# Designs tried in a protein design run: designed miniproteins, single chains. Part 100

Each design is a single chain, and the fold is of that chain. pLDDT is the mean over its residues in the fold that is shown.

## One batch from the design tools (miniprotein)

Design m3476
Fold by ESMFold2-Fast:
Structure m3476 (fold): chain A 87 residues (1-87)
Amino acid sequence: MSLEEKIEEIKKLLEDMMKKAKELNLSDEQILTLMKIAVQETLNDPEYKDVPVEKLIEVVEEVAKKFNVPKEHLDEVIDFARRLYEK
């Protein structure tokens, strides 16, 4: 699988998660928690080990903007992703 294909898969996974969260009328705080879990699962997946964290962050930003995630929650998810990647 190419890097571009991996990025597209991650984007689809996040978009599907966000669609489900909105269907369930989850709160912004619940959505924040789900985004953190999704990022952690992606970073821990050996199939996505070669995906740069900056590309993962770009995808998270695109999806968050599409689903109107609060800026402060997006910033928290990005910070969480950076800390997990550096670990």
Scores: mean pLDDT 82

Design m3477
Fold by ESMFold2-Fast:
Structure m3477 (fold): chain A 68 residues (1-68)
Amino acid sequence: MDELLKKEEEQKKKELEERRDKFIQEKYEEAKEKGDAVLEVEAAVLNVVLKKLIRTDPDEAAKLLDEL
């Protein structure tokens, strides 16, 4: 049972990391096109928050990504 739970968690984390990477990449590209350093900082902060949330609570990370 523990092995199956670990596989499910790893799969969820992988999918969320891919969603995070795409979202953050789009935000960085937008910030660079606009030349706005504040948008770059916002993207960096959101990236750190999402990385932590994916590791600690993948379900909450998924909800946050769905709202963004």
Scores: mean pLDDT 78

Design m3478
Fold by ESMFold2-Fast:
Structure m3478 (fold): chain A 86 residues (1-86)
Amino acid sequence: SMAERQAVIREVAEKLREIGDLEDEKLRILRELLERGLISREEMREALTSLEALRRVAERAEEAGLEEEAERLRRIVEEWERRRKE
């Protein structure tokens, strides 16, 4: 049925939108850290594709006193790990 196909398309589109929002937030925070000189361009590239690298960047942000940025990055890691399992 067309209605069932449209329902599936909407579900997939919503999930992709949620993923896009997470990626946008991650990129925004990583750009801030790069502009502050707290991470290198190489570390930013790694953090964009690796949750382990993103965790290391969050730890560095916390060590630099950027507790809010570190906490936001940790929440992004936790959300991505949850999505990987389910």
Scores: mean pLDDT 83

Design m3479
Fold by ESMFold2-Fast:
Structure m3479 (fold): chain A 94 residues (1-94)
Amino acid sequence: MEAEKLFEEGLKNLEAGDYEGALKNFEKALEIYKKEKNELGIAAAYYNKGEVYEKMGDNKKAIEYYEKAKKIYKELGMDEAAKYLEKKIEELKK
């Protein structure tokens, strides 16, 4: 699907250190996932936006997006993913 291709391009941008390109592609994927009501896709896009902001040193925005992803993962019963994000958020608050 188009959203999956945009998400994959966002991951490639993130690996290459193209944080602006990563954010643009994850945001486009996120908008499509929202229209499709794909909760797992929405959570994954929020998580990766959090990773981009963390790598940019914007811990406040990273926490914001990680909390959005954590909420959805909890709602989906993905307890290990939610627990991972909870620990990451607490570390970033220090």
Scores: mean pLDDT 88

Design m3480
Fold by ESMFold2-Fast:
Structure m3480 (fold): chain A 101 residues (1-101)
Amino acid sequence: LEELIEEIEKKALEIIKLLLETSEDPLEAIGRVLRLIGLIYDIRLALEKGDYEKLIESAQELIKLAKEIKEKYGPRNEKLAEATDELIKKANELIKKIKSE
């Protein structure tokens, strides 16, 4: 679980960097960035507390946000589309591991 969360954090940071570097509307991009940071914080906190229900909920919200980012920015940014797809994959793997335990 810890290794998957570290991979999710790294991919979220990559998405944040790409959004800030490539967005023509920085205020809108900042809104998405803040939501990403908040969800990563929630995932880490849930792991530390052993709150697996909250961890699944936060991971599901992260997947939803990644899909929104891909839909809005992905058509003009292939690297961001790929990064969001990888984040979704890792978040789904996290949910599966928690549900199987």
Scores: mean pLDDT 82

Design m3481
Fold by ESMFold2-Fast:
Structure m3481 (fold): chain A 92 residues (1-92)
Amino acid sequence: MEEALRRLEEEAERLIEEKRKEAEKLQELPREEALKKLAELMAEMAERMARLAEELGLEELAELLRRRAEIYRVGAEDLEKGIALEREEAAA
């Protein structure tokens, strides 16, 4: 149990560092595009954590993390639809 939690903590720290690097690149994008890509990044992090949790036998945690990833993916899709609608309205 403690070993499994330690492995999850180590993976979370690695993902946070990756997020920091990606966040720097997002500053070059328009706000809406940056938020969409941030949501996509959060979904990827949750999916990777869920996979590790499953491998460590933490099935309930893995399920919660997969649901979190789905929420972030839906958020990214909604942001993308909003951007498309704003561009369409600006063109009309």
Scores: mean pLDDT 75

Design m3482
Fold by ESMFold2-Fast:
Structure m3482 (fold): chain A 73 residues (1-73)
Amino acid sequence: AAATAALLALSPTERRVLATIRAQGPRSVREIAEALGLPQATVSRAANALVERGLLERVGPGVYAASELAKAA
């Protein structure tokens, strides 16, 4: 999907996870969960959905970074 279309299709949780990573750089599921006040399971599911959409990349075990498509959209 195009980057713009992918961003419009995001849930509120997915948008918060993406925004946190874009603002703070690469973060673990635990760090994002603590920052957003959400369960780690919820953040992990959102991060996996964002990777499937091409908006996040896995850069380490449980660590995610914003893709260039997310930065450009």
Scores: mean pLDDT 76

Design m3483
Fold by ESMFold2-Fast:
Structure m3483 (fold): chain A 93 residues (1-93)
Amino acid sequence: MEEARKKLEEMKELAKENPFRAWLAALYVAQGDWEAAEAAKNMPEEEARKKFIELLKEALGKANPDMPEEELEKKAEELAEEFEKTVKERLAR
């Protein structure tokens, strides 16, 4: 409870600079994988963004099994762009 709040605050600070790395680290914390969360903090931003898109593409594919891969890719990229914009607006700095 208290430890989770401290980790979330730490991830908010990381998100100001690298939103995809912060998101990936938070995902691993939610899964209880602290080592993977630490590795995510050291991951290049471009690599973290790619991981985010891959995970979204998998989720979209499960929800829309008949959708072509090209369309899944495009929607995942659009969602990644929206996520980055939302984080930037919310953190404002």
Scores: mean pLDDT 74

Design m3484
Fold by ESMFold2-Fast:
Structure m3484 (fold): chain A 94 residues (1-94)
Amino acid sequence: MPSVEEILEELIAELERLKETADAQTASYLDELIRSLRHYLELYRKGEISVEELVQRLEQIAALNRELAAAHPAHAATYERVAALFERAAKQLR
């Protein structure tokens, strides 16, 4: 089973790949998500965040992206992909 660090690093790598084909506004949003994930990885390395709290945060971001997909049909595919990536990462951490 991959480590917590490997799961978060793979999620970051997938978001970086999505950013390559995104418009400027979506790329800016993906940069914000990448910064949040890097911050969570640092907190985890310091023992300041539990795996359960990481799962909760990833699931919250996934749910937000599902709502963004419904609200913004022109960008729905990107938000749905982000949601699926965060859901997969959260499931791997359980």
Scores: mean pLDDT 86

Design m3485
Fold by ESMFold2-Fast:
Structure m3485 (fold): chain A 95 residues (1-95)
Amino acid sequence: MEKEKRLAELAAKLLAEVEANQSKEAKREAMARLYEEMLRLYGASEEELEELRRHRDDAETRALVVLAARAGVPVEEVREAVRRGPEEAEALAER
């Protein structure tokens, strides 16, 4: 519950940041930061986060798996929510 509130707060801040910058790259960066904070809240160590940063594509996939497990939905559904934008990802994080 505390972790979910923290994620929702982070998602809201990143969402506001994305609205200010409409570029696709800015949106990808905001989502990447959300994933990293999510993993950190789940107890990921600094070394583990650094390893994930080295493999950006793999890190994104791993983050989706973690989010899916927490929300109790298939990875495919989380991937689709991320494609629709931060609002959908925030809804999953709040559950």
Scores: mean pLDDT 61

Design m3486
Fold by ESMFold2-Fast:
Structure m3486 (fold): chain A 92 residues (1-92)
Amino acid sequence: MSKEDEEAYSKFLRILAEGFTRGLSVEEIAERLKKELTPEQIEKALLGYLDELSVSKSDKAIEELNFLRELARALGVEKVVKKIDEMIEKMK
């Protein structure tokens, strides 16, 4: 990951953490991401987060994937939505 991509990903994670702490909706989190990051940075950050979830041993992986899918849908990143749907189907 480039330094610029890493900085964008760090900002993405900060916005998610703040959103969860404040009890923000998926749509409110998506709006914040759109204000702080470019569409290209959002797609890369979603793919990076998805990659981390795919190697996670978390028993909540399916719930985390469902959240990320709805977030990606709110952000209009169809590529990420499709990839998450395939991952969830594979986990069943």
Scores: mean pLDDT 78

Design m3487
Fold by ESMFold2-Fast:
Structure m3487 (fold): chain A 72 residues (1-72)
Amino acid sequence: MIKELQEQADQARQFADNAKRKKDELLKEAAASTPEQAKILNKQADILEDVANAMEQHAKNLEQQAQELLAK
């Protein structure tokens, strides 16, 4: 049970990390792009940040559940 929650939390954190890396790549492309293309890339970066935040929150919820299970 606890191990399964930790594995799910680790997976969610990995997805969040991947989304953050992709966001950083899009922001770098936006800096080197035309204003119109930069607007599109910034919007995509915002979506990836939302995904990363959602995955981080999911991981924290799973970690909290594991901690509560360990707390006596």
Scores: mean pLDDT 83

Design m3488
Fold by ESMFold2-Fast:
Structure m3488 (fold): chain A 81 residues (1-81)
Amino acid sequence: SAEDEARELIVLLRNGIAELREALANKEPAETIRKLLEQIEEIVKQLEEILPKVTDEKLRAEAEAVIREAREEIERARKYI
């Protein structure tokens, strides 16, 4: 279902954000950061594409919150590389 896909994507996005934060804290090479950004941006895109099909208002709010967090971390990472 769209709800199940959204939940899975939220978990993947949270994991991606955590991995990006750790990579930035460890001052990983720009190439490593770029690859993580590409992965996170793809998950954000997939989650945004499925959101209109999600009927659960709380799940939509959760997804929007994690997308916002992801975009903030993407912006921080772009300033690093």
Scores: mean pLDDT 91

Design m3489
Fold by ESMFold2-Fast:
Structure m3489 (fold): chain A 81 residues (1-81)
Amino acid sequence: GLVPLAKFLGGVDTPEEGRRILAELEKKGAKIERLPDGSLRVTLPKDSKDRKLDIARAIVAATYLGYLPVKVTDDEIVFKA
């Protein structure tokens, strides 16, 4: 697997920042599911005004938490640790 850059950032609480970004996406109507196989699913709201930015933010947040994207669609992103 790729080594997440988040683990090399000294002096920054990247897991806390990742949780903050995911919480902001949930407030915008995104659904975040932790699946039984340990994967993370993020479903974006249908009326997202900036879908590409929301996808990018979800990927950054998941990377800060130690996840990597394995599936990306227009509505859904799946990550694995």
Scores: mean pLDDT 74

Design m3490
Fold by ESMFold2-Fast:
Structure m3490 (fold): chain A 61 residues (1-61)
Amino acid sequence: YKWTLEELARAAKILMDKTGVSEDQAIAYVAKEAGGLSEEERKEVRELMKKIKNPKEVSFN
């Protein structure tokens, strides 16, 4: 992988913000971009997404 799970979680949040896709679709997309994620890694990404507020709140300037 070229990405950490935290980076993938942030990317999924940004994807949802920009495109309006569902959380499940965003997670599936970033999993594919990462070259595939295990079920456990997908769950971790989802958990990290819950801890990350909107991308704008995570000092995204």
Scores: mean pLDDT 73

Design m3491
Fold by ESMFold2-Fast:
Structure m3491 (fold): chain A 87 residues (1-87)
Amino acid sequence: SMDEVFERTRAELERLRKRHPEAQAAVDSVLNTLEAMRDAGLDPDTAIEALKAIKRRLEQDPRLSPEVKAELSRVLDRTIAELEKLK
């Protein structure tokens, strides 16, 4: 389910934050968006579009290291792939 996908993503992001405390603001931004999507009852297509927009924004953030960007991108790509399977 979409809820299970979001819970897995949250767990991965919380582990990433523990390894990279400097990424807290970026992680919080993604988590807040996931919570907003759940509250709004968004369909998988709309959620995928929102996550792709977040990924693009994170890739352009000069405050994040390449390692952190790569890890965040992997989490978001996995989440998008799992949501695609729900369509």
Scores: mean pLDDT 83

Design m3492
Fold by ESMFold2-Fast:
Structure m3492 (fold): chain A 72 residues (1-72)
Amino acid sequence: KQELIDFAARYLRTRAARGVSADELAEDVRRFLVNTMGVPEEEAERVAEEVRRLLEAGDVDGAIALFRQAAS
């Protein structure tokens, strides 16, 4: 479980650094939370929207921290 979360967090950071859009990264987060972590869809959508806002603001560390907390 933790290894999977750590991998996803590194992947999110790498793609953000490569200029992938906040919308696309937020959708990746939503899908991972629902399909891989079993998070309820409503909660995953809420988390993904906040991740999108943080990424748009340039707060990649905040986005990753929120993702890690939601995935745990």
Scores: mean pLDDT 84

Design m3493
Fold by ESMFold2-Fast:
Structure m3493 (fold): chain A 56 residues (1-56)
Amino acid sequence: SDKVIDDIKKKAKNSSPKDKKIVDLIIDKGMSQKQVADKLGVSPSTVSKHLSKVSK
């Protein structure tokens, strides 16, 4: 639901610029975790850790 997406974006903004960028790329651009990892030059595991942090 839109409320869940808004909550995740809000948590990401308050967490770090990197968390916000990862969330924005997945939600707004429809990128997979692998595509975001490739774009940012990090491992998919790193992307997953940042997503887990903002989805709690």
Scores: mean pLDDT 75

Design m3494
Fold by ESMFold2-Fast:
Structure m3494 (fold): chain A 94 residues (1-94)
Amino acid sequence: MSPLERLTKALQELSGSKSDDMEENVRALLQKLGLPTELAPAVLEALLLRLVARLPDEEVARLLKTRGVPEEHIRQALALVDRLVELSPELAEL
């Protein structure tokens, strides 16, 4: 299974949503966790860059900032990725 397929499956499992749109699955997960759904694009990109592309947190933050993501959203997205990796063995194995 590719890292992208593993990430998709883990997000579907964590969110309980079987959507083909990964951003919708992230949004559903954020709703379940009581977090702002406007974070969904930043969280999805942080998950892809950190877990699939295997970039360090500092590089992920730099890329998101270059794309105009607010620093507040970058900080919250990276903190959530850390939390999700701790909660999901499937994400930790990526």
Scores: mean pLDDT 81

Design m3495
Fold by ESMFold2-Fast:
Structure m3495 (fold): chain A 96 residues (1-96)
Amino acid sequence: SSRRKLEGLIRRLERLLAKTSDPEAQRQLREHIEELERMLKENVSDEEVDEFEEEIVEALEASPDPVLQQAARIEREIEESLELMNKAIDKIIAEK
C-alpha cells in the first residue's frame, strides 16, 4: 500500500515537473521526488508517507506557480475521493 502510494505520487510529481517552467519549482519538485524515492527504498511506514505527502501538498499550495497550485487542489480532491470510496466499500461489506 505505501509502496503504491509513493510510486503514484512520484509519477504525478514527474508529470508536474514536465509542465512547470519555473526553475525554483523544478528544483523543489526534484528534491521531493528524490526524497520519495529514498522513502520507497527504505520501506517507511504508511504514516510517514502520509505526513510527507501533506508536506508536499502544502509546498505546492505555497508556490507562486499556478500549475503547482492547481496540482495541490487536485491532490486534495484525490484524498476526498479516496475517503468517499472507502466509506462506500464499508457500506457494501456491512450489507452482506
Scores: mean pLDDT 80

Design m3496
Fold by ESMFold2-Fast:
Structure m3496 (fold): chain A 90 residues (1-90)
Amino acid sequence: SEKELLKKLNEEIIELYDKMLEAIKNGDYKKAEEYIEKIEELVKKVLPKLSEEQQKQLLEFLELLAERLSEVDEKLGKKMREMIEELKKL
C-alpha cells in the first residue's frame, strides 16, 4: 500500500540519518555528505509514486531531520535543507 511505502521509506531514511550521525562523530564529514546524497537518491526514486499529501508529509519529515542535524552540525544541516529545496522542484 502507499501508506506502507511511505513508512518503509521513512524507516530507511532514519537508518541513513543514523549512519550519517555516526560518520559525524568519527569526524568523517565526506562520508556524512555521501549519506545525504543517498537519502536524496532514495527520495527521488519514491517521490513520483506518492500522492501530493504524502509528498508534503515526506518533505516535512525531511525538514524536521534537517533541523535536528543543524543542532549537531550547522553546515551539514544546510546541505540537507538545500537537498530538500531541490526535491521540491521535482
Scores: mean pLDDT 86

Design m3497
Fold by ESMFold2-Fast:
Structure m3497 (fold): chain A 68 residues (1-68)
Amino acid sequence: GVDCGGAAELLSATKTNLEKLKSEEGAKATALALEDVSNTKKEFEKQGCASAVSAVDELESFLKKLSS
């Protein structure tokens, strides 16, 4: 199963990497990352990990802003 505690660290690192990828690869890379984040959110929902789902929702909002 997914570690709820470890998820926040991973999401923070992912956000930093996606800011860099946006400058290099543009909107296409951000769109693919949004799909991955959506899948990760579904996995956390299956595990009942409400705090991790909230963290993923914040990352998803951030990625949507980057894709604009």
Scores: mean pLDDT 68

Design m3498
Fold by ESMFold2-Fast:
Structure m3498 (fold): chain A 65 residues (1-65)
Amino acid sequence: SAIERDAGIGLAEMARWQFPELRLERRGGRLVLRVYDLTPEEFAAAVRIGEELAARGIAEVERLP
């Protein structure tokens, strides 16, 4: 669970470690987790991680071609 935004940043870094195609970017006052062209299984996993981060108000998932 997220106590602070820093905890969520750590979770996003861990997600990048598990999925090298994921990138974390700061855009203005928000974090964006970008995913490249992944397999359906990898994309589903990335979406679940992104939803958890978004529920904490610190990230959203953006799909790239």
Scores: mean pLDDT 54

Design m3499
Fold by ESMFold2-Fast:
Structure m3499 (fold): chain A 89 residues (1-89)
Amino acid sequence: GFFPEIQELLRVAAEARAELERLRAESPSEAVRAAADAGLQRIDDLVAEAFRVLSDNSVSTEEKIEAIRRAIEEIRRLVAEVRALYEAA
């Protein structure tokens, strides 16, 4: 099964949402708030796409694990980018 990988994706997504919501609330910068809003939507899209791949029985186990891993990596990169904007503002 993919239960540990799915749990990790959902945990990373939840932590990322919390961080972006915090950065949005704490930042006086319109650019940081806009980036956080875009980031929250992007996290939703990345999670939805990973679950679409997971539901496709024609996709191999290896490709499903890679889809989860890529989603996690993109979410982490996105949060780091918004954090960098916050620290520069």
Scores: mean pLDDT 87

Design m3500
Fold by ESMFold2-Fast:
Structure m3500 (fold): chain A 90 residues (1-90)
Amino acid sequence: SHMEKEIEELLKKAEELKKQGHDVAADVVKDLAKQARRYLEKGDKELAKIYIEGGKEALRKYEETGKEIDAVNAGIAAKLRVIGYLLDKE
């Protein structure tokens, strides 16, 4: 429930960024939020949380700097955390 609201908030922020012409930052946040929703629906709350935190970090970094590369780097960092989480499950 709370995680669903966090995902919806990230998707809304991504749409706002896209309307403002911040397409790369919007796409990064949207991708992370969509992945979070996908894994939450599959019952993997831990993986969903990593994606939610990644989306929030990408948004925060972009809001602080205005640099698209900072949003991209936050997205890459989130994906590396996903790989680490999956390896720990082995």
Scores: mean pLDDT 88

Design m3501
Fold by ESMFold2-Fast:
Structure m3501 (fold): chain A 59 residues (1-59)
Amino acid sequence: LEALFREVKEGAEKVKKELGADDEQTKQAIASAVDKSPGDPKEFTETLREELQKILDSK
């Protein structure tokens, strides 16, 4: 279980750096992604990327 949370955190950091998002935008994207994919870290990372991209595109 701890390894699962570590992968989710690493995925979020990678997506944040890749898209050039700030901490607030990343936090908003994480909240949206958790609602859509709570059980799978790989799917969570993909959903997080999509949600973060939407936030960036709206700005």
Scores: mean pLDDT 72

Design m3502
Fold by ESMFold2-Fast:
Structure m3502 (fold): chain A 96 residues (1-96)
Amino acid sequence: DMAARVEELKAFIEEVAEKYGLSPELKDLLLGLLDALAAGDRERVVALVQEIEDLLEANYSEADLKAVAEVIKKIAEALAKEAGVSDEEIEKALKE
């Protein structure tokens, strides 16, 4: 159920934001990215990714970078599972 997964990911973003002390602006952009991905709004996804990238380049901290990485990883895992990709393949793709 996509709606249930979106709510779980939203809760995860809130937890990560609290844990790392993310700015409200960065948290809102991450929540917006999740909504755009769930809606299949490719143009909005591209725009939000650019806004997140610009914000991180202008005023990033190690905590902000780590928090964004955790959120992106969780979203990527959820999308890959929806596409029928195994957990092992997801781990392989996210490995540097």
Scores: mean pLDDT 71

Design m3503
Fold by ESMFold2-Fast:
Order: sequence, then structure tokens, then C-alpha cells
Structure m3503 (fold): chain A 87 residues (1-87)
Amino acid sequence: SARAAREAAIEAEVAAAEAKAPEIVAELMAAVAAGEVVGEVRLPDDATIADLLALGRAGVDSVSMNEAAARRAVEDEIRTARARALA
């Protein structure tokens, strides 16, 4: 049915977002290791992974994020992907 197909599509997008979370973290760690970050910035507790990546690519020397903020950023990415799939 059309509903079952849409539910499967939403589930696939959520799963893709969940699969992307480790890649985003790995990309950030690789950027830091490559020296693409040129300054030190302490992120707020509500920072997103997109904020981390934007700062890293803009050449900030180091970026710090606590574990709770990192977890929230991943959860927000998943939530955003789900909301976009439902729109």
C-alpha cells in the first residue's frame, strides 16, 4: 500500500541519518588530525554537528564538544531527517 511504502521510506531515511552519525564524527576527527582547524573554539552545550563541521572547515584550530552535546547533535540530525521525510 502507499502508506506502507511511505513508512518504509521514512524508516530508510532515519536509518541513513543514524548511519551517517558515525561518519560525521569521523569526518570531524579527521579534519582535526589533518590540521584543517586553526583556532580553538569552545562550543555551547546546544551545538550541532553541522556547527562543528562548519567551524572545522572554516579553519578553527580546535573545537571541543562534550559527550552530552555530541549526543544531542546526533539526535537533532536524526530528528531533522525524520521531519524532512514527513514533509
Scores: mean pLDDT 56

Design m3504
Fold by ESMFold2-Fast:
Structure m3504 (fold): chain A 75 residues (1-75)
Amino acid sequence: MESLRESIDYGVELVKSSVNKVVAEKQGDEKAKKQSQDDIDVYQAGELAAVEESAEKGREEYEKKSKEVKEKREK
């Protein structure tokens, strides 16, 4: 769940960086545009890592609880 919040935070930063890129394009600032693209690439990688970590932790919790439920129902 905390990793999911991190994924949301990365998503917000991606939106901000995308807006900065559009603003830089309208102002003709090629250097700012390139920096905004680099930021987008970094935040996208972070978001993917956070989502993958959240999925792995969720799977481990699911397997653990599923086993407990199965043992309870088999009794």
Scores: mean pLDDT 72

Design m3505
Fold by ESMFold2-Fast:
Structure m3505 (fold): chain A 75 residues (1-75)
Amino acid sequence: MKLDLEKELAGLSEGIALGVIEIHIAVLKRTKDLEGLERLRDFLKKNIPKFSPEYQKHLEELIKEIEEEIKRLKE
């Protein structure tokens, strides 16, 4: 299912937005959706500056998790 993350995250608190992002990562990993993982990585990199510093650190860790899965799926 294609979820519009920009619309889903608009108006959510940072903590809830982070939870939604983590669920999307889990779904994309489970479905082995390489294109979805690459899109989510790019979206998160673009939007990191919009989050508070504490949540930025967590998002950077999630981006690293996505990049490791992308590498695994390409090999």
Scores: mean pLDDT 76

Design m3506
Fold by ESMFold2-Fast:
Structure m3506 (fold): chain A 82 residues (1-82)
Amino acid sequence: SLDDVVERFVAEVASLLRKYNAPDEMKNLLLEAVRKLQEAKSKEEVLKIVDEFYQKMIALYPELEKELRELFERFKKEIDAV
């Protein structure tokens, strides 16, 4: 389901942030995205929220771009299948 795809993406991002001992600013960006995702009413809104989160993260923390890109590309593929 869409909810399962979103939950998996959030869990994978949270795991990545823990692995890199990410600062609270990064964790707060994820929390902001999660709050917006809980209010999203369409697949298009979910995609927009995740894309905005991804763009903000790589702009502030380019060292995570490769890993975040891999998670984001997997997310897009999974969301297209539901």
Scores: mean pLDDT 85

Design m3507
Fold by ESMFold2-Fast:
Structure m3507 (fold): chain A 85 residues (1-85)
Amino acid sequence: MEKKLEELEKEYFEEEKKLKEEMRKLSPEEQKKLREEWEKKVEERIKESDPELKKKLETLRKINEEIDESFERMERAIDELIRRK
């Protein structure tokens, strides 16, 4: 899962870099057209990139909150054990 995200990020950054280089050589009208094409490609890519990915990120946030809560509970349990001797 993580490797696929890294690949997508790398491709995104590479495409953005290429777009910036192309824009430097182009007229303002051509720059506008390239930006519109780029925005469409990004939108399509976001849609094609797994709708499950958004849900997974939401799930990860919930898991992180639960982990924090679990650590607090563990600290309390350890405290009780130490005090009980």
Scores: mean pLDDT 65

Design m3508
Fold by ESMFold2-Fast:
Structure m3508 (fold): chain A 70 residues (1-70)
Amino acid sequence: SHVEAAKKAIKEGNLREAVIHAVRLLRDGKYEEALELAKQILEAGKKMNAPPEIIQSAEDIIREAEEKLR
């Protein structure tokens, strides 16, 4: 599943792959799962000094998921 793939990618430090899976969850209407994973990606990305595009992608996913859950 995209959730399990994203969790594995986060654990492996592959935040680009984790973002891809979180975006797929958003596309599939899995807003709660996308939100939770995007928050984990943002936390890991800040801790690891990930590229700005990864941080921005995670923040964009959080915003979109939160809007869809209103």
Scores: mean pLDDT 88

Design m3509
Fold by ESMFold2-Fast:
Structure m3509 (fold): chain A 119 residues (1-119)
Amino acid sequence: MKTVSIRIEIEEEGGKVRVKITVLDDNGNVLASGEAEVEGPPEQRVDALIDAVAKAIAEVNRKLKELGIDLDTPVARTGAPLSPAAQRAREKVLEYDPDASPLLISTAATVGLAAEARA
């Protein structure tokens, strides 16, 4: 069974939010990477981060599709509904790429949750 690792790098400087997402196989080879930058005022920081993550994920998914690579469905956590920030992150990914894999959507939701916790 193949394992996939996702690396997320987030930089915030000068009113800009930059997100880089890299998908690696079980041998440490880079399968795809996507990067996005969004500029916004401090009061829209969470929304800027959500938009940047969604754009980066859409680029990753496009590259994976070009390579014919299907990602495994992540193990679903049962229980509580998503936070508002996590839900917005999921919706934004689907807005940019309706065919985004469940793993990539889950990754965006996790980043949305982390951003809300720091706000």
Scores: mean pLDDT 70

Design m3510
Fold by ESMFold2-Fast:
Structure m3510 (fold): chain A 75 residues (1-75)
Amino acid sequence: MKEAREAVVRIAAAVQAEVTDPQLIQQISDLITDMLQSKDVKEVIEKMREIAELAREAGYDSLADLVEEEVRRLE
């Protein structure tokens, strides 16, 4: 869980730096809040995959790649 929480913090920082779409920021922020409240690494990984998909669909390919790399580190 400590490594998963550190990954979530890195993802949150990347979102704040790269994403300018308020709706996407809100959707990702809700997922980040859920991940920080989770005690299950598998649930955190599932929500990270949702963030990567949302980022990819919105054209934030670099952010999606970063999130997918964090998922690989936790698997």
Scores: mean pLDDT 83

